# Designed miniproteins, single chains, continued (3): the designs that were tried, part 9

Each design is a single chain, and the fold is of that chain. pLDDT is the mean over its residues in the fold that is shown.

## One batch from the design tools (miniprotein)

Design m8272
Fold by ESMFold2-Fast:
Structure m8272 (fold): chain A 63 residues (1-63)
Amino acid sequence: MLYTEAEAVEDYEAKTEEELSFKKGDRIEFLEPVSELDYKVKARSLTTGKEGFIPMNKVRPIK
């Protein structure tokens, strides 16, 4: 299945300038369709409007 949105399951602090920081419970929009096989995806925080890569193991896809 392809997903377009996720919810953060824990806090994440970006380790590089290409990554996105977020807090548990934040809503995240994927900028590309993602699947269960993706490990790192480009996303936008719906809380801050910032864009960056996020690790898929820190979020739960919901749409």
Scores: mean pLDDT 78

Design m8273
Fold by ESMFold2-Fast:
Structure m8273 (fold): chain A 63 residues (1-63)
Amino acid sequence: APRPSEPSYLLERDLILLAQQQGFSGKEAHDLVEKVVAELNLSGDQYGTTPKSKIKEAIVKVA
């Protein structure tokens, strides 16, 4: 059966894990991820290529 993929799925998982490493709960991590994506102005090609260090920096910035 075909399995559609969501581009944001992988990024959100990675960002949520990084937010949790910064001490945020799963729910707060999800909300924070949306703010991080906006802060970094991520789009298209940047979603899967943004370094974890940059994401951690943005998490601290928007937290």
Scores: mean pLDDT 61

Design m8274
Fold by ESMFold2-Fast:
Structure m8274 (fold): chain A 113 residues (1-113)
Amino acid sequence: VNEKDAKGRTPLHIAAENGDYEKVKELLEQGADVNAKDDDGNTPLHLAVRNIFKENPVGNAEVVYILLENGADVSAKDRDGRTPLDIAKELEESELVKELIKLLEEEREKQEK
């Protein structure tokens, strides 16, 4: 379940990037590492946040929620030093992005304790 491809991506990275909520849930139940980093330093949470407005926005939002419920590290930095919250702040301001930013900020506060 935690096998890496040529770019250091696990099946959980691919499912999170695609907004595939059912596959993300299945992989987490199988013991997938929620905080695995690819060769670019991306966790599955980074990829889910970057793709929030792709073809399945509802599924992408659901993937963010389930990753956070399973202990996704909101302070993890990619190769460019960006956290998932930093990526969310770079997105176009909409109600969905405002809710996403609020969720990530609340989770950061919880993880500081």
Scores: mean pLDDT 78

Design m8275
Fold by ESMFold2-Fast:
Structure m8275 (fold): chain A 116 residues (1-116)
Amino acid sequence: MNAEELEEKIKNGYDVNEKDENGNTLLHYAAENGDINTVDVLLKSKDVDVNAKDNNGNTPLHLAAANTEDPETAKRIAAALLKNGADVNAKDNNGKTPLDIAEENGDKELAKILKK
């Protein structure tokens, strides 16, 4: 689904917080896949739960921090999530924060923005 189609669906009452079988929202998948355009559309919705947890306790910010394939896009998504109230101290089911994930992956720039 492209960003324009998503924006139209949200305008027509689409539930942006709907979870799939794994507990993932669209925001989880957009953060995981580095889809910044979809992240930006979702964050314009007043109803979006930026701190929704999947079945593993991961928030969208955890999934953004785990993206090692495109570090610049991951950093941009993390910054957008933080600006919209993402909890930097959220722990997954293993007790890891997004900062712990970024540090384990050696992403020093992402770790810097997650420390504050």
Scores: mean pLDDT 85

Design m8276
Fold by ESMFold2-Fast:
Structure m8276 (fold): chain A 77 residues (1-77)
Amino acid sequence: SKLEEEIKELEKKIEELEKEVEKLKEELEEAEKKDLSDPEIKKKVEELRKKYLEKDSELGLLLIELGVLKLILKREG
């Protein structure tokens, strides 16, 4: 089924993106433990936070899409 193939491809993308989000979250948490009075550290934290939020939002949208596709497959099968 084309729908089953689309679900598998989307699950693979989600798995890869979940790993990216987890890594960014860990990097952000480690960066936030450093001295935020340093402008270079503060800038790095802001850049990591922006990347984390962007990737986390993308992950959220893909999870919604996966849920919808799985519901369609369950009703068709």
Scores: mean pLDDT 84

Design m8277
Fold by ESMFold2-Fast:
Structure m8277 (fold): chain A 81 residues (1-81)
Amino acid sequence: MKLDEDGLTELHRAAIEGDVEKVKELLKDPNVDVNAKDKNGYTAYQLAKEAYDSTGSEKVKEILELLEKAGADPNAPLLGE
């Protein structure tokens, strides 16, 4: 997966935006790194969890479940943790 200028993968962006369909599409690609970190050391799962904690969005909750099923580590270390 290629990073953009901010170090975000398409998976990071889809997770932040609550785009369930895009997350499903990306997770079909065997080359996707579900645990890829952005420039700040955040995974798509961590960004989605923060968005869910802030909004309570059912779409973001579905994204968290999809990422976990695809092998996302919910305990992946953050910067300073």
Scores: mean pLDDT 73

Design m8278
Fold by ESMFold2-Fast:
Structure m8278 (fold): chain A 88 residues (1-88)
Amino acid sequence: DLAAQEERLRRVVAEVRELVDAGDYEKALEVLEEARREAEKAGDRLLALALELGILVVKGVKEGKVEEYRPEIERLRAEIERLLAERA
């Protein structure tokens, strides 16, 4: 059922983008948190980290505190890049 999971992930990304463009950050966070929980249940650590990064970015924009979240965002980006480099 990997194809169905991939399609659902593409839909989540599209929905989050539309919600962010509309300024509906609260709903975007709900969608991201749900997707992150599903990624964790599936054991997909890389996807879970990528979704956590998305959550911090949206939360930072919503609260006007992107700079306060910047250290955590940079840490998650570095971890994602490290995992991608190891798997390449």
Scores: mean pLDDT 78

Design m8279
Fold by ESMFold2-Fast:
Order: C-alpha cells, then sequence, then structure tokens
Structure m8279 (fold): chain A 93 residues (1-93)
C-alpha cells in the first residue's frame, strides 16, 4: 500500500501526495511530511497546505508556517483566529 501511494504521488496524484504527507506526519517524520504535503499543496490542495504549515511549525520553521497560514486565511479556508492558535500551539512544543 505505501509503495503504491509513493508511485502515485511521484506521478502527480494530489490525493496520494496528501495521504503520504499525513502518513509521515503521524510518524513524526516532518521532513518527509513537508516533501509530500508540498507536492499536494502545489496542486491547490488546501488540506495539504494546512498540513504543510503545521509540519513546518513543528519542525521549528515558524516563519514558513505563518506564510502558509496567511495564504489559507486570504483564501477563506481558515479563520485568522485558527491560524493564530496553530502558531501558538506549535510554539509550546
Amino acid sequence: MLEELEKKAKEGDKEAARDLGMYYFQKKDYEKAIEYYSKAAEQGDDLAMAGLAKAYALKGDIEKAEELLKELVEKGKISKETAEEMIEEAKKL
């Protein structure tokens, strides 16, 4: 199953890339989570963009996380309050 998802993500499947991002995020492999979430987010997946922001924040890249959250707020996908809570939560970790 994992090898199938990796093949699909490599071939440009947005959903497979998001699913791999989630998989690695749950494993606390934030570097790989960033790689796969980035592939999905580049194709306009807003859930992957939110995951990407959270992965950057947990890796300690708060500036990159804030940039991505600002984009999601501007697109109307999350509230400004939600974005601020995500950054505050990450700073506690």
Scores: mean pLDDT 81

Design m8280
Fold by ESMFold2-Fast:
Structure m8280 (fold): chain A 93 residues (1-93)
Amino acid sequence: VEEGKELARKGKYYFDQGKYDEAIELYNKAIEILKGKDPKLVADVYTLLGMAYYKKGEYEKAIEYFQKALEYDPTNKVARELLKKVEEALKKK
């Protein structure tokens, strides 16, 4: 669990620097370690993956990862709010 948390923190550091591909690599490693151990933490990392894809303009992938986050934790407020925002961005008009 701690190793997965450290990878997620490092990924967030790269995300905050605008290095979304590096963040995605670290988030994927975090999920692989956390898978089957902590569903709420897995949901948090899937939410971060969705945010990274959203920042890259890959809205369909962002939606997919926010949906995966909600499969692991349906109460994840951040994933729900970001899913709605990205769906609205796709609608535009």
Scores: mean pLDDT 81

Design m8281
Fold by ESMFold2-Fast:
Structure m8281 (fold): chain A 71 residues (1-71)
Amino acid sequence: GLGGFASIARRAALLAGASEEEAEILGLYVGGYSLDEIAKRLGISRETVRRRLRRALELGEKNGDEIAKKS
């Protein structure tokens, strides 16, 4: 399943300085949840999910690439 990718994405986002909510949103999205499903699950707007997800993706991917290069 996608659980491994969700965990890696969440951890990378947190290491990059994302908030717990931003990291959780990224993990859920990578895990296969839609923006609508995440918004309903967390009780926030789709727009809020989209904004937090973008930040988590930028932070997590940039720092994740550096970590992966050292592995």
Scores: mean pLDDT 72

Design m8282
Fold by ESMFold2-Fast:
Order: structure tokens, then sequence, then C-alpha cells
Structure m8282 (fold): chain A 76 residues (1-76)
């Protein structure tokens, strides 16, 4: 069975494709929270989630939040 974090990441991608940006943001944040607690803040698996969250923030016009998310992905 897929992990809970992977399910939230996949759900976020579906919401993003549907233009449901607020739901996508919530799903990616939940995936990030679960993976950070399980794998630690510098695990490579977090980089993909930060990148996806950055794309959502950019689509919402939240450019400062998008920049921070992309910078976190680059540090991993």
Amino acid sequence: HPSLAATYSNLGAVYQSQGKLDEAEKAYLKALEINEKLLGPEHPGLAMTYNNLGLVYQSQGKLDEAEKAYEQALKI
C-alpha cells in the first residue's frame, strides 16, 4: 500500500491539475509534515514536495512563499 505521505502528494497533484490550488496546498503541506517527521528535514524525498508546493504558491500569486519553498528544495 502507498504511504500516507505519498497519497497526500498524489492527491495534491490531482487538485493542482483541477485548479483547486488551496486544496493542493493543504495536501502538499500534509505530505511535507508527515515526511519531515518520518525522514527528517533534509531527506531527498522532501525536495520534490517543496518543489510542488512552490509551483502551487506561484500559481496562487504567493511569490514570496514560492521562493522560500524552492529554496528549501535546493538545500536538500
Scores: mean pLDDT 80

Design m8283
Fold by ESMFold2-Fast:
Structure m8283 (fold): chain A 74 residues (1-74)
Amino acid sequence: MDELVKKAQEIMLEELKKGVSPDIARIKAHLYFIEALTEEDIKELAKELGIPVEELKKLLEEEKKHYKEILAKE
């Protein structure tokens, strides 16, 4: 998990360096994080949040869809 957070932060910084807005850079980084999560990562997050794994998976799919919509509009 920590390595995924670090990679997401690197993506955000790279996008900012290219002149992308902070909001869009954050969305791109977070989208990467969600897409890179393994089954084990999702299980760990669900435990920390106190929700069922299946509920977290549904929330992550909804967030992913929402971020893709924002990126399509810029």
Scores: mean pLDDT 80

Design m8284
Fold by ESMFold2-Fast:
Structure m8284 (fold): chain A 65 residues (1-65)
Amino acid sequence: KILKIAVALKDYNAKNDNELSFKKGDKLLIEKEVDANKWLATSLSTGKKGLVKKSYLEIVKTLKV
């Protein structure tokens, strides 16, 4: 399984229950690609899971597990 670690480039407030809120500098575990613009991710700070927009994040590490 391939996982990626991303860092938030800016704050985001979830607009619905499917989205994940995060703050600039938060680290997220990217679990899978959902579409061309969205990932399913887990916040490493809160443990919550949700959809995140790729444009708000930068991949900093790729993990093979």
Scores: mean pLDDT 81

Design m8285
Fold by ESMFold2-Fast:
Structure m8285 (fold): chain A 68 residues (1-68)
Amino acid sequence: QISEFKDAFREFDKDGNGTLTLKELVTMLTSMGQLSNPDLADILREADADGNGTIDFPEFVTLMSRLM
């Protein structure tokens, strides 16, 4: 499961800097069918606690765990 998340994360991490933008994360979640979750916007906002518009891999794994 974690290795699958790592592969997905790497695919969207265009710069290889270990972070995803919120837009890239939303695109990934759309492909996984998660956009029907009414709490998605609130979960995304909470995951980006620093308000910098990016999520690192540990934050990404935490987010995915909360959606499942």
Scores: mean pLDDT 69

Design m8286
Fold by ESMFold2-Fast:
Structure m8286 (fold): chain A 69 residues (1-69)
Amino acid sequence: SKKERLRELILRLIALELRKIGLELEIELLEKQPQTEEVLKKIEELKKEIEEIEKEIKELEEEIKKLEG
């Protein structure tokens, strides 16, 4: 049903937001370390993961909006 689909999308949105927070905290911890090439590369990879999550969040928000009318 539309209501069940909406609930599934909202739960997935919450899960992605929590994952994003976790990655942001990992970046914060890495930024407190000496800024070696290895640390900078790890920060770049985590930022790319956050960008992919933000894209997925945006797509989910648009789908939720369409289902809510």
Scores: mean pLDDT 88

Design m8287
Fold by ESMFold2-Fast:
Structure m8287 (fold): chain A 62 residues (1-62)
Amino acid sequence: SPLGKQLLEAAEKGDVETVKRLLADPNLDVNAKDEQGKTALDLARENGHTEIENLLLEAGAR
């Protein structure tokens, strides 16, 4: 989905404000995967974006 793709990009880049905005949208699939099967949580962890990792976990990411 477009929202899922935006979440993946924001999590990879460390864009905290965009992640917070996207997490407020009830249509967001927080567990959306990229072409390599990685979630936003995976990308945040790999890039050391601890605040985004915590936000995603609070939102139910797995």
Scores: mean pLDDT 86

Design m8288
Fold by ESMFold2-Fast:
Structure m8288 (fold): chain A 59 residues (1-59)
Amino acid sequence: INEKLKELQEIADKLDLSDEEKAVLRLKAEGYSQEEIAKRLKVSKSTVSKRLARVKKKL
C-alpha cells in the first residue's frame, strides 16, 4: 500500500468527492496518464479531464 495514495483517499473523503471523482484522482496519483485512466474506467479522455477539473475545483 502506498502511503501517499491513502492520504489522497482521506482528503477525497473529507471533501465529499463522488466515487467517480475519487477514482480518477486515485489513478492520477498512482501515475497513470489520462489515456490509461480513460481505458481503465472505460470512458473518453474528455470525461477523465472533466472529472479531474471537478476535483480541482473542489480543492
Scores: mean pLDDT 74

Design m8289
Fold by ESMFold2-Fast:
Structure m8289 (fold): chain A 89 residues (1-89)
Amino acid sequence: LSERTGYSAAELAQLRKMFQFYDKDGDGVLDMDELKYLYETAGRALIPVPNFEEFKALLLKASEEDGDGEIDFEEFVIGIAKIWPRITP
């Protein structure tokens, strides 16, 4: 995953903590409600996209096979990497 996104182990650990916080089901995926909550509470400050629809579209492009509106951790990180290639300044 680090090799696919260019993120360091520390950056991946930070993203996993964020993912796990919003993964209320503990099933390893974010549904659309959890993803929207993430965007509204943290994503707007951290992710330089103007609205949830653009954020969702970028993450769904990382999900080539499932297209079901659920985002696993790998799809989340790959999508974030397209928006924000570095998570630290």
Scores: mean pLDDT 65

Design m8290
Fold by ESMFold2-Fast:
Structure m8290 (fold): chain A 67 residues (1-67)
Amino acid sequence: SAAISGLALLRAAREGDLERVRELIAQGADVNLQDADGRTALHLAEEAGHEEIVALLREHGADESAA
């Protein structure tokens, strides 16, 4: 489901797993899904310094202001 894929996306973005991020987006993951603290995959990738994942998420509609 999109929710399960979104939670997996949050984890992959934080861990720097670029290939997994690409797979989850292809599976329809909600790139703007927030965790319990209101953090998106974009926020987690930025904090972890995974610039390639940040770029990929932005290309697929990730937006820090989309609330």
Scores: mean pLDDT 78

Design m8291
Fold by ESMFold2-Fast:
Structure m8291 (fold): chain A 64 residues (1-64)
Amino acid sequence: SEKQVQEYVKQLESDDQNTRATAIAKLSVIGKEALEEAKDALEKALKDSDEDVRNGAKYLLEKI
């Protein structure tokens, strides 16, 4: 749902790296339409301080 996507987008802005990595993992199973709603947040995550978050965001953006 749109509410779930908004929650994961907020988790991507967390100060906690594990929370951001978990949000990437949840977005990876949510489907292509939901990824399009998270596109701006995923593009921001390409500049994340954590390499795993950056790599996850790149992978998800390549699906849309």
Scores: mean pLDDT 82

Design m8292
Fold by ESMFold2-Fast:
Structure m8292 (fold): chain A 61 residues (1-61)
Amino acid sequence: MTLATAGGDYVARTPEELTIRKGDVLEILERLPGARYLARSLATGETGIVPGAAIAEEREV
């Protein structure tokens, strides 16, 4: 599976987006058009869309 680390805080602007904090570990579920990801927060279990610019690193595990 693909894990990613949040590079900064991001507050959801729409209901389909995910609020994340710097250092949160996310599971990348799908890559979306427009440099966006469908992700799940490992801390909360919540799923939503995050901008790719909010991601610092990705790792396959």
Scores: mean pLDDT 79

Design m8293
Fold by ESMFold2-Fast:
Structure m8293 (fold): chain A 110 residues (1-110)
Amino acid sequence: SMLGEKLLEAARLGNAEEVKELLEQGADVNARDDFFGATPLHLAALAGHAEVVEILLENGADVNALTEMPEGATPLSPLNLAKLMGSEKNREKTIEILEKNGAVEVPIPD
């Protein structure tokens, strides 16, 4: 949906107020993109947007949603993505919030 697409972009950019407004308008908190099946939580976690991560979890985001990767790639959780990118401080805070909410890593093959 258009609201879902806007929510994915707002989460990717760290626009906390826009994320709140879109959720209030009925955007699906677990919307998936057409590229990797990434949810708003995946995109916010990858970027280290701790405030957006917290807002999404407060609104019922699936903390352990898996991406829909191409054949041969491992599906990733928000916690996997949080550990790949972001500034160290923002990444640590994002990991803390995710783990507090029951997040788990998917094992990545060697």
Scores: mean pLDDT 83

Design m8294
Fold by ESMFold2-Fast:
Structure m8294 (fold): chain A 95 residues (1-95)
Amino acid sequence: LLPLNPRYAEKLIEELKEKGIDVKGKIFLDPATGSGGRAITLARLGAKHVVGGDISPELLEAARKRAEAEGIDITLVQGTPEEVKKYFEELKKKE
């Protein structure tokens, strides 16, 4: 299993808490997700849905394997940040 960067996870949680952002039940976009660290952390915090994207299929495969290993459901999209953002906007229109 590929571990999350603990420093990054701690920083994200601190920032969300400081801003009073409740992650639970919300939909998030991570258009440059890499190996999925931020996307997986948001899903673990109770996000309703997370869309992560990256141009690298190898990084997306790593993110997919991490999410599967933790029993976490996230949507992964291969593409540029603009293509991933367009997918997210289309997904939001369905809800």
Scores: mean pLDDT 73

Design m8295
Fold by ESMFold2-Fast:
Structure m8295 (fold): chain A 63 residues (1-63)
Amino acid sequence: DKAKLGAELLEAARAGDLGRVRELLEKHGADPTYKDAEGRTALDWARERGDEATVAVLEAALA
């Protein structure tokens, strides 16, 4: 379920769980462009946290 993977990716980014973010993107094919109810992506949440490692992983997934 793509919507479920997108929601899990957002939760992992909000939590700063880099390992889960990598797993969802690389092993499960989660869509890094998936937006929450506020129109925010996982990358937006990682930037809000100042989580540079998660930002780098998400930027690579969007390229």
Scores: mean pLDDT 82

Design m8296
Fold by ESMFold2-Fast:
Structure m8296 (fold): chain A 153 residues (1-153)
Amino acid sequence: NVRYFALLGDKESFEKALEELKKAKPELAAKLEEEGLSPLLLNFVGTVKVYESLDPETKKAIELYVKGLEAILTEDYEKAKKYFEESLALNPTFIQTYLDLAFVNLKLKKYEEAKKYYEEFSKKLPVDAIPNPERKKVVQLIEEKLKEAGLEV
């Protein structure tokens, strides 16, 4: 009963990632075909292979970014801020880190710093171009709270 995979649009990127896995590790690809390919497992293998191909500075920026997200889950917003600032210093092109710095500074009631990071995010990525609905809610929350603080955004 296959009724749950009309909701991740890109069958072509999936088929490409599977063909590359068959070329790189044929025994692992064969075992995944016998066990029934979970699309979650293929997305994980594609993500690991992309991560392995990254330069050491970009890898370290991602590790710091992940530690920043872990610190948000524990409400340690000062520690989250520090990890995101260290991540951003290694990779200034990591646009998501600006939004998460805006959110963390807003939780810290540092509204001017939250505004500054939000403006740098908005210059790099228009709100309408955000593919993730949960990230759009974070943007709306930041804009609302900056307006409540008397800051134009």
Scores: mean pLDDT 79

Design m8297
Fold by ESMFold2-Fast:
Structure m8297 (fold): chain A 100 residues (1-100)
Amino acid sequence: HMEEMRKKAEELVREAEKALERGDYEKAIELAEKAYELGKDDPSLQAKALAVRALALLKQGKLEEAQRAVEEALALLPEASPEAQAAVLRAQAALAEALQ
């Protein structure tokens, strides 16, 4: 059942990414927050969830909240998978561009 929770967290991350792609930023944030809580023991899932949340917050113009999400995701980087690391670095780059 721990593996079932991880699989549900992975699905929530995918749903959050799809919500972000279609411009549903509020739903992307909600799904990412649920994925973060469900993936509590998985740094890669938490990092990916924070990256999606950060990107959605940037699209809403919530720069300070997005910055906090990126900083939290960066703290997970040493324990995160290469895929999760790439997602976090992409969110960090988007934040840097938004601060221009």
Scores: mean pLDDT 87

Design m8298
Fold by ESMFold2-Fast:
Structure m8298 (fold): chain A 62 residues (1-62)
Amino acid sequence: MEINDAEVEATLYLIKAVIAEKNGDLKEASEYYRKAAELLGPVDPQLAEEYRKKADELESKV
């Protein structure tokens, strides 16, 4: 079974984003959500847009 390398990288950034968010590091969480969105753009543009909005929301709180 082939997996998409971009999806794997996006998943790692999402894990980092969730950890940063739980630690109150909203700037880092925002950056990680943006990286995940960039990686998902060509694969799942709808999901990428959701993560971009999440990053923008978190950045507005800092």
Scores: mean pLDDT 78

Design m8299
Fold by ESMFold2-Fast:
Structure m8299 (fold): chain A 125 residues (1-125)
Amino acid sequence: MPVPEEELNAKDENGRTWLHYAARMEDDDGRSLENVKLLLERGADVNAKDKNGRTPLHLAAYTPPGPYNAEIRLEKVKLLLEAGADVNAKDKNGRTPLHLARESGDEEIVKVLLEAGADENAKVT
């Protein structure tokens, strides 16, 4: 997905950038994963916060109920961490990506976040 340079870090009414949507998108064809790579290569702000204080890493670490491609989501988490995502970023409720991954029950994402230095004793407050 080509994104104009002047819109790379533009925020919508939800406070979300293109990188937030690429990180959150559920697909089985890997296009959203390639969009994450492209946006990061173009200098997208990996730590941009939406109106709920969530970063792209929060959205990639959260697995919604229903069918999803766990492999694509895991690779998005790895790409964001490699690009310098703050593994311990807190949203407006004090939740980190690790809190969201644990709530979702995605053990592979939990493992990758812990390996990247996530604070397993972080408080929600």
Scores: mean pLDDT 77

Design m8300
Fold by ESMFold2-Fast:
Structure m8300 (fold): chain A 57 residues (1-57)
Amino acid sequence: KIEEYLKKAEEALKQGDIKKALEYLKKASDLLDDASEEQRKRFQEIGLKVYQELKKQ
């Protein structure tokens, strides 16, 4: 379940849809307690990229 949200967040980010990427990251954050360490690291990496895109504006 969290894998799907992380994948969709990455896909949205690749397409430049920052709002959609944020929505999927928010859904993934609700599942972090049951996530693997690798999934949590991936979440942080995607979140950092989204943050950097928002700062450009």
Scores: mean pLDDT 80

Design m8301
Fold by ESMFold2-Fast:
Structure m8301 (fold): chain A 113 residues (1-113)
Amino acid sequence: MWSDEQLEELMKKFGLSSLETARDLMELLDVDKSGKVTDAEVDAYIEKQFAALDKNGDGVITAEELREYFLSQGQNLSDEEVEAWIRRLDKDGDGVITYEEFRAYMKEQLGLK
């Protein structure tokens, strides 16, 4: 189960606005039973988060969209921080984050497979 420290890290890492949003995520994923989260529930949440980052709707997240998203959440990321975040998710080295890369990262951070 997620501790308050882990929820705070999730908020900082994903630009979540409140602990309430992080708690709502846990409730949506039914993580209180650890291992009975459906792929549909995970995918629905991840798609919602991806759509919030994919401002122009082109199906990828760019460095500019990522910076704009974090600025909207009150986080001013440097060019180095944005690039480091993209490198962490961008396993193909194309300079953008695809839905599959974002999904894989989100599942890893949530402790799912």
Scores: mean pLDDT 63

Design m8302
Fold by ESMFold2-Fast:
Structure m8302 (fold): chain A 101 residues (1-101)
Amino acid sequence: AKAPAAELSEEERARAEARLEELRALGQEYEDVNAKDENGETPLHVAARWGDLDLVLALLLRGADVNAKDKNGRTPLHYAELVGDEEIVELLLRAGADPNA
């Protein structure tokens, strides 16, 4: 219902901005945060799978689609649950992820 950036705390926003600056410095800035790879995965799917909380925050701040589905119909939330990263699961749910998607 709300924009993902509106669900982030001031501390989470600061962490997201720091991570985005690191990615920019490394030339790894995403031009389109919703771009899909050969498996239909967005950067948010990959960040959730790796348990990279700071990257998840950065992508959400840039308007990543929390309910994007890969070629197997999996969302970033599915990967966070598979890894067992409760902080990322809770963050994605706050950002509007559908737990039944």
Scores: mean pLDDT 75

Design m8303
Fold by ESMFold2-Fast:
Structure m8303 (fold): chain A 76 residues (1-76)
Amino acid sequence: IEEGEDVNAKDEEGRTPLHLAAERGDLKEVQELLANGADVNAVDKEGKSPLNLAIELGNEAIIKLLKSHGAEVIEP
């Protein structure tokens, strides 16, 4: 972990910890990251947000939580 404590640090795929927590379905980690200022609208190398990954997983609890923090899918 190159930056250790940065909640918005991006990996080689452009994913933040919030992307990874949403992809894993880890509701508690998503809550903790959001409480620490995680960017709900950060996009990875493929243009996917944490909300997009949560939708692909079908995790309604994480989808609802991300939307309550201002996460929206912006269509072109």
Scores: mean pLDDT 77

Design m8304
Fold by ESMFold2-Fast:
Structure m8304 (fold): chain A 67 residues (1-67)
Amino acid sequence: SDEIERAFKLFDKDGDGVITRAELRTVMPQSTDAEIDALIKEADVDGDGVIDFDEFQAWYTRRLNGE
């Protein structure tokens, strides 16, 4: 859980408790818009265009489990 919390804080630059598309662009400047859109689509299950901590934790846990 500490690792997931640290990872989330690396993306959540403003400390507002969500990860926006702009924050993803800042953390991953080498990624294309299409790659960022794909990541948001994969993690953002409620379709609001941002990734909250619960969505991030679920996505990260699936990645650790080979999904």
Scores: mean pLDDT 71

Design m8305
Fold by ESMFold2-Fast:
Structure m8305 (fold): chain A 58 residues (1-58)
Amino acid sequence: MLVEAVEDFEAKTKEELSFKKGEILEILEKVNDEYYLVKSLKTGKSGLLPKDKLKEKE
């Protein structure tokens, strides 16, 4: 599933992924109710993101 970042985010831990508003990300796994494991289509890097920073693109 593809999602779009609704705002800029800077990783606070090594497990998190930094991104810019408008970047397209692929959801790989729902880790828990607050975080997704995602892959950046721009950089190919994977990491954890808060789900409230993402909007479904489909």
Scores: mean pLDDT 77

Design m8306
Fold by ESMFold2-Fast:
Structure m8306 (fold): chain A 60 residues (1-60)
Amino acid sequence: GPMLARALYSAHTDNPGFLSFEKGDILEILEEVDSEWVRARSLKTGEEGYVEKGALEVLS
């Protein structure tokens, strides 16, 4: 199934390469980019972008 994670804090950005999210949002991890970063999709908005791994609690 999809790899789901919960956002541990809110982040807002005007950079289109990075994902904006609210604390508690559920994100799908699409790709591990490197040791610090993933590409994720917000299940709330459908938007995709880069997220720091430290922002996420993996749920499975």
Scores: mean pLDDT 86

